Designed miniproteins, single chains, continued (4). Designs and how they scored, part 27

Each design is a single chain, and the fold is of that chain. pLDDT is the mean over its residues in the fold that is shown.

## One batch from the design tools (miniprotein)

Design m12905
Fold by ESMFold2-Fast:
Structure m12905 (fold): chain A 90 residues (1-90)
Amino acid sequence: MKEELIAALRKAKQELPQAFASSTPEQAIQIATRLAGQLKKLASTLSDEKKAQQVKDLADQGVAYAKQGNVDQAVKKLQEAIDILIEGLE
């Protein structure tokens, strides 16, 4: 179960640049918002409160950049959130 979740998160990280590149600005905001919501929910299950807060902050930053049309920074912040979440789950 934990290994399957980590594999899914790694796949999401890998697919994120292409998903944004293939999206309209409105679709990019929707992708960022949905992913951020999922990452924040998973972060709430972490025993490390500091890592949980870092994931939540990075996810919120990703959404903010997507709303600004800064796709490169949105992808970067969401990928950083995924990396910290995976580290917290291991």
Scores: mean pLDDT 86

Design m12906
Fold by ESMFold2-Fast:
Structure m12906 (fold): chain A 97 residues (1-97)
Amino acid sequence: MTEEEKEALEAIAKEEELSEEQIKALGRFLRKLQEKYNLTQEYLATLLNLSVSTLSNLQNGKEVPSSTIINGFKTTAEERESTVEKLVKALIEVYES
């Protein structure tokens, strides 16, 4: 995982607005996570409460609003009786395992 990918995930954990570079880094991370665990795009989108189109746009380096990303992570955290911070930490630990 790159430093830019870590910074993007930390911004999400803090519910802060992501820069264009952080959004692109997040997209690269999500592509690598999908490839590492052989996940379908539909399954990963469902896990993060994103539409398949939004996930595809992120993975292809297209602009996605920070609010869309953060709200998806917040919804996932709420459904799992967790926090965005804990969800981000779990994603980092799972990827680096």
Scores: mean pLDDT 85

Design m12907
Fold by ESMFold2-Fast:
Structure m12907 (fold): chain A 56 residues (1-56)
Amino acid sequence: TELVVAETVTPAGEEEAAAEALEAEIRKRYPNAQLWDRSVVEEGDRARVTLAFAVP
């Protein structure tokens, strides 16, 4: 089991699409990745999206 943390920064209002794209990219490399945590931090006109996955 491995923990994989991925992060991206996107314009505010695009965090949902960015999170979905990031999750898809992680699943291309780790097909068994299970999303464990999601964090969104708004920084003015931007948002930082952080996803944590457990990979068996």
Scores: mean pLDDT 81

Design m12908
Fold by ESMFold2-Fast:
Structure m12908 (fold): chain A 55 residues (1-55)
Amino acid sequence: MYKGYTVEEIQELFKKLKKNPELYKEVDVNNDGSINFEEFDRLIKLREENPEKFK
């Protein structure tokens, strides 16, 4: 469990993120096309702040 999220929940968030390129750009802060630990933290934060965007 990572910050209260399971691996499966993180994978689901990643799938939802790929459906929304606007959110992907907000998570991929360094714009290198990869997601690191810091960017995963941003993904979790964005999900908590904007749950409807991950629906």
Scores: mean pLDDT 67

Design m12909
Fold by ESMFold2-Fast:
Structure m12909 (fold): chain A 99 residues (1-99)
Amino acid sequence: MIEEAEPVVVPPGAVLSEEQRELFEEKKEKVEELMKEAVELLESLGRHEEAQKLEISTNTKISRALAYAAEGDLEKAIETLEETEKYLKKVIEEAKKLK
C-alpha cells in the first residue's frame, strides 16, 4: 500500500489510527481469552506449574506487542499477537489429548 497519510504527524509512538488501534485491541483480547482457556485447562489437569509458566510467558509476549504498538509498528505488534495465538491454540490441543 502507498502511504497517503503524513509520515510524521505527531511525536513518535502516537501514530496508530483509530482503526489500527481497534484491530490491535481485538487481537489482544483474543490472545487473552485463549490464555485464560489454556491456563484453566492445564489447572484442571493438575499441571499448575505449566499453567503459571504459560501465563507469565503469554503476558510477556503481550507486553512486547504493546511496546511495538506504542512505537507505531502495528505489523510487528499484530504478528507477535498472532504467533502467540497460534502457540496457545497448540497448547490447548495438546492438553486436550491428555484427557
Scores: mean pLDDT 77

Design m12910
Fold by ESMFold2-Fast:
Structure m12910 (fold): chain A 92 residues (1-92)
Amino acid sequence: SDLALLEEKIERLGEAVRAGDEARFEEILKELEELGFTAEAQLLRLLREARERLAAGAALADVLAEIRARLPDLSPEAQAVLEAMIAALEAL
């Protein structure tokens, strides 16, 4: 099942994040893109970058503005999900 395959890749991504293994993280994202999960790979890459920026002391508003600026470069599916997530976060 595509869901089971996606779940396996997400588990491995979590392991790479915990280990601080950026090379392994990017390898798994490429595997997801090759399997047709392009939108998911784009969103996960942006989430990692956002977490790193926040951990470095960047303001949430600045990180959200940076993500918005990259929206046109994403797949339509990734754009729709990310726009909905940003709107939900701003409504809090």
Scores: mean pLDDT 77

Design m12911
Fold by ESMFold2-Fast:
Structure m12911 (fold): chain A 75 residues (1-75)
Amino acid sequence: SLDDKVLEAYVLLSSDNPALRRRGLEILKSSEEVLEAFLELLKTQPQSVIDDLKARLATIDDPFAKELLERLDTL
């Protein structure tokens, strides 16, 4: 389901394993529907959850991770 994909991406991005973080990012890249649902869900979350995710994204050397960081700053 869409919710399962959003949760999978979040769990993977929260991993201490860099390969799993990249896999989480690829889920968001591969489906615009999942990306939009992920961002809408984050708008309802506490700032502490968003800040933790931003710190995780900053560890990924990928232009899409930088784009996501900019989008999170404008939530």
Scores: mean pLDDT 84

Design m12912
Fold by ESMFold2-Fast:
Structure m12912 (fold): chain A 100 residues (1-100)
Amino acid sequence: MSEEERERLEEARRLLEEMRRADPATARKILQQVALMALEAAREGRMGLAQEIVLMLAEASRHLPPELRALALAVAGILYDTLVTGDVDAGEAAVRELMA
């Protein structure tokens, strides 16, 4: 992993740690931000970085309250499907619709 990719991964890690301590509204905004970071990495062809962000998001979801955990796992599922299909535009649309 490049130095730039390591920095982006550490930013995602920091945001996910903030999400765990945040109120529900702020946690939802952080979840969307991290999802968009994974989608941007995938759009750039940085599939390894995108995969690491998705795995970190899925792991972080286990520490959230039930409602936010269900939402975070649904987002992680959309992101995983995006990595498998390569259809980043469909993945971004699905995340935005779910988070509306």
Scores: mean pLDDT 85

Design m12913
Fold by ESMFold2-Fast:
Structure m12913 (fold): chain A 70 residues (1-70)
Amino acid sequence: MVRHVLFSIPHSSGVTPQDVRDFVASLGGRVQSIEENEKGYGFSAQVPEAAVEALRDWVLSHGGTVHVLP
């Protein structure tokens, strides 16, 4: 089962969109969309349900935010 996840990474983290793609891919997931604004990057991704906690912890460790869609 896959989950849809919306998350953000601030520019201050130094994390690049490629770093995010690589990490999500390592979890068996896929980044679907990337948006940039003054604060950072917003992402939409599909990840395996078992990987949601790992993604959340990683995003929060970089000062980002996470919203898991139902």
Scores: mean pLDDT 86

Design m12914
Fold by ESMFold2-Fast:
Structure m12914 (fold): chain A 80 residues (1-80)
Amino acid sequence: EPPAPPGAQPDSLEEMIEAIEEGLRDVRRLIERGRVEDARETLRNLEMAIEEGLKRYPNDKRLKELDKEARRLREEVERL
């Protein structure tokens, strides 16, 4: 199935979290497939989305957990 169109801003915190979780799954798949540059680009977009989310919801524990997961994926991708 084709990926969702870019630029759909989620109206709720939960939709934002779901979008970030989906993106992090895509980054993991790209890393496993050796598509390092695609993984970096996708991860960069997710990092920006998480940063924006944390600015709006600075105390949300789920966003902080996703931020930590993204940081781990960043370390993995930079090793490659």
Scores: mean pLDDT 78

Design m12915
Fold by ESMFold2-Fast:
Structure m12915 (fold): chain A 62 residues (1-62)
Amino acid sequence: SADQEAAKAKALAYAQGIVDKAKSEGKKASASVEEIDETTLKVTIVIDGKEYTFTVDSKLLV
């Protein structure tokens, strides 16, 4: 849905902020967002080969 795509974009933008900060500190970083279900997104951030994963309710982002 449009709301889910908007929520996914907001989650990715937030994660990208963390990535950009890590890169400014000389670290390698990347982020991805995956839809688990209609209201749940999985955010994965990798910094210097270490993976950080959390889930977020998409309704909180729209």
Scores: mean pLDDT 81

Design m12916
Fold by ESMFold2-Fast:
Parts: C-alpha cells; sequence; structure tokens
Structure m12916 (fold): chain A 95 residues (1-95)
C-alpha cells in the first residue's frame, strides 16, 4: 500500500506538470487523460487491485481531472484532488 501511495503521488505530480506546460484546456485534458489511462491501470493492478477495479478508478480519476481543468482549477488544486481521491479509491478497493 505504501508503495502504491507513493506512485499515486508521483502520477499526480506528473499530471500537474502537464497542466502547467499546456496552455490550451482541450489539449491539457487530452494529454492528462491519456497519461492517466496509459499508466494508472498498471500501477493499480501491481498494487493488488483487479483489472475491473483498476479500470473503474482510472475512469473516475480521468473524469475528475477533466472536470477540474474545465472549472479553472489551478495545477496545485488538480494535484491535491487527484492525490487525495486516488489514495481514497485505491485504499477502499483494497479492503
Amino acid sequence: LEELIEQLRRLAEEVKEIVEETKDKEEAIRKTTEYIRERLPELLTAGGLSEVQALAITTELAALVTYLILSGASPEEIEEALTEEGIRLATEALK
């Protein structure tokens, strides 16, 4: 669990960097959601989640990032929300 939490924090930090570097909202959404969909399922399954749980969490976090970018959230707010929700969902799935 501790390793998964660290990896989720790193994922959120990378998403923050993409948002900071990408001025166009549609492009930021495209890049961040592609990054999440590419990397997050493997991290979650390596952390002990099933493929179905990993897909569900990945879909939810991609939707969260999309909502936050459209709402004008700062890169810092996006990082915090993604980290908190990612840890919450992964921890609940492992119970």
Scores: mean pLDDT 87

Design m12917
Fold by ESMFold2-Fast:
Structure m12917 (fold): chain A 68 residues (1-68)
Amino acid sequence: LSREEILALAVAAAREAYARHPDLPDYSPEEVAALVREELARRGYEAEITLTREADGGVRVEVRLRPA
């Protein structure tokens, strides 16, 4: 999978997660990452999502996918 394909899958999974969980805006980044991982698993992918918190604010997100 290319980086662009991984990003497209992650975005699609995030949209599905929001559709299933309309209270998503109240969730932490870690909780959102867990829901996205579940949606990717339903699509047949094992996802590793790494969140890095920056000292001055912001969160860096890294996503790795493999077929499950």
Scores: mean pLDDT 71

Design m12918
Fold by ESMFold2-Fast:
Structure m12918 (fold): chain A 70 residues (1-70)
Amino acid sequence: GPGALEAAERIRELAEEKGYLTAEELEEVMKLAESDVPSLTRTAIAEARKGGYLTKEQALSLADALEKDA
């Protein structure tokens, strides 16, 4: 839904600023976030981590930044 898209956009911004994700990795994370409800934001980060798109440290940093932004 729209909230999931907004969360995906925020993840993209943080990843681009910090250089955590490639464009291909960002597309996968956004796809996961867009497929479900807004509460999925942490799940999308966890799935990207599980798929190898993010390191544990990168995933934690993104989750922490999203919590501070919310």
Scores: mean pLDDT 59

Design m12919
Fold by ESMFold2-Fast:
Structure m12919 (fold): chain A 94 residues (1-94)
Amino acid sequence: MEELLEKAKEKAENGFTPEELAKAKEAFAGVRAVYAARAEELGDAETAARLRALEPTNKALATAMFLVEYFGDIEALERAIRRALEEERRREAE
């Protein structure tokens, strides 16, 4: 996990190929949308607004790209986030 952040920093410093940049932008848009939507569903409109307002810095683009790679795709990342939130809700309901 820390290795992903270091890899993202190095990639941001070294730059992207056109194909990597396209993939990174798509990954960033997807990851940002998933986290913002989950925050909004939880009633945390402030966090959702902040996430949607995040500028795509090179480090953020690289981080999103490697997160999607780690989970396999954006759908797998979304499922993981959803499961974690459902578990918290069940824990709070008791």
Scores: mean pLDDT 74

Design m12920
Fold by ESMFold2-Fast:
Structure m12920 (fold): chain A 122 residues (1-122)
Amino acid sequence: IDEQRRQQALQLLRNAELSIKNAARQISLAERDIKQAEEALEKGDLEKAKALLKNAEFSILGARSHIEEARRLVAEARKLATTQELLDQADTLEARVDELARRVREAEERLRKAKEALEKAE
């Protein structure tokens, strides 16, 4: 085992895990704010809905940025991975990134629909 390459791969995977945690936090905030905005729209509170949708949009952008960083870091770690254990770790993180990317796409669609509803209510 090339110890220098192994240490670099482990550091990249640790950085990817941090980006995944940051993305998950941002997606959760966006999902919460979209739900609250949908509820505000039902109540006719357009000002509250508008503020929540703006916050959700910012959180989605943050989540997307962290997902792209995580993908880049996992890809770099794979190139340096000299053991099956490191490749298995990279596969696990890649699966988590794919799930977060799916949640971002769902949140973006809900955000689009809520913004359309807001425009029609104004």
Scores: mean pLDDT 90

Design m12921
Fold by ESMFold2-Fast:
Structure m12921 (fold): chain A 90 residues (1-90)
Amino acid sequence: MLKEAIERLEELRRRVEEGADPREILEEYRELADWLLSNAKTEEERLVAQILKGMVDTLESQLPSLSEEEARRRVLELLEEGIEMLKKVL
């Protein structure tokens, strides 16, 4: 589960770096965060999933006010942070 989630976030990061729409990537990140929350087996996994979901929800609310370049930067930062958090729980 966690290893698969890390691999998926690393793939999303690569796609953003290669020019994918950061808004579409953020939607996929939200789906992954929801999946993690639904499949969390420990309190630590559940807390990390809730934090990731909160961060994604916050960025989604800000997205309409951001330029494409700023949206890309913010989504990349969020992906990097999520990868690091999941690696600490793994």
Scores: mean pLDDT 85

Design m12922
Fold by ESMFold2-Fast:
Structure m12922 (fold): chain A 75 residues (1-75)
Amino acid sequence: SISEALRNFEENPEETLAALPEYVREILRLYEEGRLEEARELNERFLKESTPKLEELAAESKEKALEYAREILTK
């Protein structure tokens, strides 16, 4: 779920960024469960638009990366 993804990112930002394929699989799983709108929104807003920015922010500050991810996922 989005809440679980956010929680994991908050707890282990470096590990979560390194394990991006696992979060991609979770998004795909949402597609399989028929939660297409949530999966599409999450993929489009988080991965497509925010992943490069998250990687930049994580290199500078894990806290800023977390706040950015939360902003994108909760809007």
Scores: mean pLDDT 59

Design m12923
Fold by ESMFold2-Fast:
Structure m12923 (fold): chain A 73 residues (1-73)
Amino acid sequence: TEAAEDLLARLERYGAEALAATAGPDGEAVAGQHLGKAYVYTQGLALHGDAAAEARALFERYRAEVEARLAAR
């Protein structure tokens, strides 16, 4: 649905902002805030069938990459 596509786009945007935040001086805190926003959109998609699975997979990819970048510092 169009609503699910909009929520997925917002999830992707906040995931990308979380990744960018890892380069900053408050990287862990700011990335955590953006991942929290991405997670809200993941929860909004939880009852949307195929979109729910896509949202979970996308969120976990962003979360794993944020954790990897923060661990490398």
Scores: mean pLDDT 81

Design m12924
Fold by ESMFold2-Fast:
Structure m12924 (fold): chain A 91 residues (1-91)
Amino acid sequence: MVDELVAAGREALEEALKAGFSMEEAINIGKAAVLNKGIELNLLEEVQKALDRLEPTAEELLERVKAGEISKEEAAEEFVEALRRALEEVL
């Protein structure tokens, strides 16, 4: 369950970055992929809780990318790790 949700988010986020989307757009695309997989697995409420917990992390990562402190690729990896932890706490 957690691995499938994380994989969906990671794949969508990485594909968005490859396609030239901004970090903000890529995070939103990743979140949408996790929500869609959550619906498929009948885990929508738990996934919504996890994504709500990720909002501060997403905001911090966006500011760090804008400041040039981390790359988009590094921010994507940190976001995916935070996603895994949030899902493990609610599932």
Scores: mean pLDDT 88

Design m12925
Fold by ESMFold2-Fast:
Structure m12925 (fold): chain A 74 residues (1-74)
Amino acid sequence: MEERRLEELETNLRSAEELIRELEASENPSAEQLAAAALMVVAAEIELSRLENPSEELVRRLEELRRRARELLA
């Protein structure tokens, strides 16, 4: 079960990272895309919190993603 949750988190983090990258490259990202990115970050945060012993790498990836999303929403 833990392995499946880890794979789901990895997939969601990759999707969120890709969306954030696309938005950072856009001159005028839509409010809908910004909202989607924020929701993906929240979903990944919840999934990470459910892992018993998340790796430092996963925690750092989420924190970096949260920082980037905050900069886009500011």
Scores: mean pLDDT 79

Design m12926
Fold by ESMFold2-Fast:
Structure m12926 (fold): chain A 94 residues (1-94)
Amino acid sequence: SDEEENERMLKSVERLFEELRELVRKAIEYARRGDVEKAREYLLEAEILLGMMRIMHGVAKVIGDEELAEKIDKLIEEAEELLEEARRAVEEAE
């Protein structure tokens, strides 16, 4: 039942996570260059993507696919750790 739809949802979240990783990388890079304004812009974009991942986690819970929800939750945990690293880099550049 709905396995193909659940696989599409997981792939969508994985794509959001990969984009978030790239935005975090850019935020850290610009912070290290002393361009705090650009670093904050990339950090904000990454936070928006994390918000989208959380919405998709909520949808997975409503569907009742515990395995899908658990996989998405792990990606959210990794995304939160990456954002914490980027926030630290921005704060140290201020």
Scores: mean pLDDT 88

Design m12927
Fold by ESMFold2-Fast:
Structure m12927 (fold): chain A 65 residues (1-65)
Amino acid sequence: AALAAAYAAGQQLADALIAAKGTDTAALTKTLAAVIAASTLSTALKAAFAQGFTEKILEALAAAA
């Protein structure tokens, strides 16, 4: 499903950025906002992508605590 693919893509981008740059929440949030703003996807697909991205950040922060 397109929503599941968007969600997974958000998670994969978050994983890659966290691995490369760490858990700078401000930088990660700025990157998400830029990706969403540049995207031509529907609102629902943008929401699924953002959800996957945000969940990975929260998982990484919980693991670091």
Scores: mean pLDDT 79

Design m12928
Fold by ESMFold2-Fast:
Structure m12928 (fold): chain A 100 residues (1-100)
Amino acid sequence: MSEFEKLLEEALKLLEEAIEAIKKKDTERAVQLVSEVGKILRKIEEKYKDDEKAKKIIELLTKAQMYLLGAAVAVDEGREEVAEEYVKRAEELLKKIKEE
């Protein structure tokens, strides 16, 4: 497995764990996991800045992070239907990334 593939696999695993944390209404853990993904994304961007495939993957991962942060806020506000929609959007993005 390449270094890029290892970083991508780690980011995907953390985002999946963040989804499970949101489903359990553990928003503090979800935010921490999304923050860890941000560190991985910075590392990928620094090493693969000239790679167009890496740029596309970073864009999709960044959108997934934004949806999961939105879901955590929605859970904290008691807006469960909005949180479920954001989680669904994040899951669709993770599926798309895995198909790359």
Scores: mean pLDDT 85

Design m12929
Fold by ESMFold2-Fast:
Structure m12929 (fold): chain A 95 residues (1-95)
Amino acid sequence: KEEAKKLLKEAIKHIEEAIEAVDNGDYLSALSHASMARASLTQAKLLDPSIQKILDKAIDSIDKAIEAIKNKDGDSAKKHLKEALKLVKEALEKL
């Protein structure tokens, strides 16, 4: 559980950095941070089956955010990033 917690904390940091990048109009940085968050969540999902379903939802939200970032749709990007952030924080509280 300790390694999964570490990966979830890394994902939270990257999601928060992606939101900040979107707010600054830096879509390249936002894409990079969202992609790093996705990688951390994918790895965490493999380490703890108890959070698999909630992380699947978080990854889906990140994928929607990445699509919005690629389209420079800041409002949609932030909506999906904030939903992912909420789900990742809920997963962390379950561990």
Scores: mean pLDDT 89

Design m12930
Fold by ESMFold2-Fast:
Structure m12930 (fold): chain A 76 residues (1-76)
Amino acid sequence: SKEKKEKAKELFEKLQSFESVEERNKWLIEEYEKDKSVLELLALAHLEVAGLPESWLPSAIESIEKYIEEEKKKLE
């Protein structure tokens, strides 16, 4: 939907505003723990930037979730 695409764009712009990858990933992990719907928004943003169809959405969600879980493990 248009609303989800706008939220995905805002989320992507927020991620680009961080001064370091460490601060970005820490914020992203906290958002993910609060609301898992962030995965769909991140996946939509990545697919639009890459010019890939929404049929890839399930695979993109799985890849992003795996990335977040691996980054969480590195902080422990």
Scores: mean pLDDT 79

Design m12931
Fold by ESMFold2-Fast:
Order: sequence, then structure tokens, then C-alpha cells
Structure m12931 (fold): chain A 81 residues (1-81)
Amino acid sequence: GVEGAIRGAKEAIRYAKEGNGEKAAEGALRAGQEADDSGRLEAEVGGGVAKIAAGVGIATGEPEEGGLLGGRAALAGAEAA
């Protein structure tokens, strides 16, 4: 739900700042899944961006950047929901 998306987004941002790209990307993907489960359009839009950003970050070897960008997008969407 929205609360789960907020938690996942905050985890993604925290881990990205700690330099833990794997957990940052995981947090962003979790935030995206929780946003989809919320049924709230604003949260789902942010969650969709989070999934893309995390996936691109993993694929390009920049999971910290992907996790940070994804976490920020998911947080903004969930807070607007």
C-alpha cells in the first residue's frame, strides 16, 4: 500500500546514501510493488518510475543512482496519493 511504498522508498534512499546499491535498488523495487498494490494512481506512477530507475541502475552497474532516483520518485508519488 501507500505506507509500504513510503517505507520502501525511504529504505532505497537510505541505502543509496550508504553506498549499498543492491539494497537501494531492492528498496526501490519494493516501493514500486507496494505502490502498485495501493491502487492509488499517483503512487503507481511514482512506483513505475522507481522500477524503471532501479532496473536501469542494475543493468548499467549504477544501482546506487538507480535506487536513489527510484526511491525519490516512489516517495513523491506515495506522498501525493
Scores: mean pLDDT 84

Design m12932
Fold by ESMFold2-Fast:
Structure m12932 (fold): chain A 71 residues (1-71)
Amino acid sequence: DKKEEELRNKALEAVLAVERSEKTGVRDEAYEKAEELLKNLPEELIEEAREELRRQEELIRNQNTPDAPAA
């Protein structure tokens, strides 16, 4: 599990960097490094990392919408 956790953390970091780049439109060195990491990571880990980030983003977005009391 230790190796899988390390890979999962790397996937999260890489996906985060790519998401930031796509949202801000900036392509920094971190983005380049993240793209390379994603190419070497298993697709399943990448998908899981993206889903985790999406869940986090939805939670933050729901907190920002006073009309939607969704948890």
Scores: mean pLDDT 71

Design m12933
Fold by ESMFold2-Fast:
Parts: sequence; structure tokens; C-alpha cells
Structure m12933 (fold): chain A 85 residues (1-85)
Amino acid sequence: DDLNKKIEEIVELVRKALDLYNEGTLEGLEEAKRLLEEALKLVDEVIEEGLKKNDSGTVSYSTLLRDELQGGIDYLTEEIEELKK
């Protein structure tokens, strides 16, 4: 239940970040990055719980998702720097 709620929250944060990214504004990009950083924290919690339960499937999936979120954060950081100068 708690893990499923965290996964659902992660998905919602990522969807909101995508909508903000599509606005093409500096404010939208900064908020999108903030939401992805919040999602990354939740993914780290899911990984910790998966490790405690020896749930290799959850750990593997969440580790891949973590890498994808970090890539998105890095991309948004570069885009924000370009707009801010």
C-alpha cells in the first residue's frame, strides 16, 4: 500500500513536470526541475524499502527510474542555465 502510493505520487509528479516543461517558460522549467527532485527523493525511499524486503524487481525498476529522473534533472538544469545566462 505505502509503496504503491509512493509510486503513484512519483508518476503524478513526473506528469506535472512534463506539463510545466511544455510551457517553455523559465518559471515552468524551474518548477519542473523541483518536481523531478521531489520524485527522486520518493524513488530513493522506494529503493530503501525494496532493499529491506529483498524485492529485487522493485529495486531494479526503481534504480532505472532514478537514473531517468536524474537525467531529466540534469537536462532541465542545462536549459535553465541557458535561459538565465
Scores: mean pLDDT 84

Design m12934
Fold by ESMFold2-Fast:
Structure m12934 (fold): chain A 82 residues (1-82)
Amino acid sequence: AAIPGGLPTKDGAETVRAIRRALREALAAGKLTAQSIIDVADTIASEFGMTELAEKARAAAEAGDFEAALEYFDKIAEELAK
């Protein structure tokens, strides 16, 4: 749902997209760890209040499903851009 007259979340969405891109590059280089994704997810939950999606990304990382974790970050960026 759109947030009419809310606080600007555009910078938050851009930040999450930039982080997601960096994590994807780290995955391609074989440098991505579950802990890196968990730390990012915990930060996103704390800073942006996207707790449900961040918890799903964290759980995917703990399961070793880094692709699913990155998809949840895409969802977080989409919600922050609304």
Scores: mean pLDDT 77

Design m12935
Fold by ESMFold2-Fast:
Structure m12935 (fold): chain A 68 residues (1-68)
Amino acid sequence: SSAKEEIEIGVFEAFSGKKFTRAQYYDLKNSLTDEQLQEILIKWAHELLDRAFERLKEEKKKLEELLK
């Protein structure tokens, strides 16, 4: 579905920091099995979440310092 493709491209673009064309997406998809593609996307999604949690953790530290 288009929604699934948009999510997959979005995860790749967010993780890599690069714009990802439809052609590059299909080249990647055709070079990997569906299982391999899902594994990579899940791994990248977890890494993006970890980056977000670290940013929130640093904001929490700044708030605690302001309250001292």
Scores: mean pLDDT 78

Design m12936
Fold by ESMFold2-Fast:
Structure m12936 (fold): chain A 119 residues (1-119)
Amino acid sequence: SAMLEELKRVLREAIEKLEELLRLLEENNAPEEVIELARRGIELAREALRLVEENAPMEEILRVIGEASELVGELAGRVAEAYREGKLSPEAYERLMELLTEVKNLLAEAEALVRERLA
């Protein structure tokens, strides 16, 4: 369906942005705990995409997207903490927060698409 193709596109874009985020965290020597959270976020976004591709129940897809969104929120908090502790440059922090906002918006769009199908 057109909605499932849109959902796949949105999730692929979220994965791409999370991979860019991970690369930037690694290049800027972010704390290992923050890097591990970014890797976990990529894994959850990939799991959500796999579930969509396998025609899994929409409730399961929604649960995994919700888990990814929650982790991205935690990741944003940890990035802000690392910046406050002087572990990230202002330039790195600004770009990381832009990417996190983009990912958050993409995951919210994915959630809205799944909820539309459940209604």
Scores: mean pLDDT 91

Design m12937
Fold by ESMFold2-Fast:
Structure m12937 (fold): chain A 71 residues (1-71)
Amino acid sequence: KTYTLREIADAVAEVTGKDPNVIEIALFAAAVDMGLETSGSTFTPEQVRALLRALGLSDEEIDAVLARLDA
């Protein structure tokens, strides 16, 4: 399955307690910096891991976010 920036942001917000709107903006900026397609795009689990690492999440937080996305 692939995920939208909003789906990823909501999952990150649940794991970290941060505002999902702030996370979505940060994810968009990280995706642009990484050269990923952002217009109407969805992201693979591997791309999600890379985006979350770029945001400074720990491996434990990244695994928790991916588990929530797949639930």
Scores: mean pLDDT 81

Design m12938
Fold by ESMFold2-Fast:
Structure m12938 (fold): chain A 82 residues (1-82)
Amino acid sequence: SAAEAAELRAALEKVLAKREEALAAAKSEEEKEKLEVTALGMEAALEALLAGEPEEVIRRIEEIAKESKSPEELRERLEELR
């Protein structure tokens, strides 16, 4: 729904802000990478939600994001999904 999309956008903005703070605070590369994986997963879920994909597809995207160790792995797994 539009409300769910708005909530995901707001959550994504918060994650992106945390990523910027982590970069400015010279946080570890692992912490920065984890934030990037989270942001990419949320962006993919938002795109699927806006495209009208079933709830099962959105949940699968979220699970892939949780299991992925790097942004590269996440991108590859999301591409394989569709």
Scores: mean pLDDT 75

Design m12939
Fold by ESMFold2-Fast:
Structure m12939 (fold): chain A 65 residues (1-65)
Amino acid sequence: SEVSRLAAAEILLAAASIEGIADGKIENGEIVLYTPESKEEQEKAKKAGERIEKETGLKVKVKVK
């Protein structure tokens, strides 16, 4: 269910934040990852987002802080 997917996304976002990979939130059923302006950090956030999207089936967006 969507609720179960959102719960899984919250757990994955919390794990990623603890690992220092990305800060994130769930907004309107989508996952949003925030990254610094640097290209290296943007690529790191994109890879984390692709993993989360694969595991949850939810769309992931990456936004610059």
Scores: mean pLDDT 72

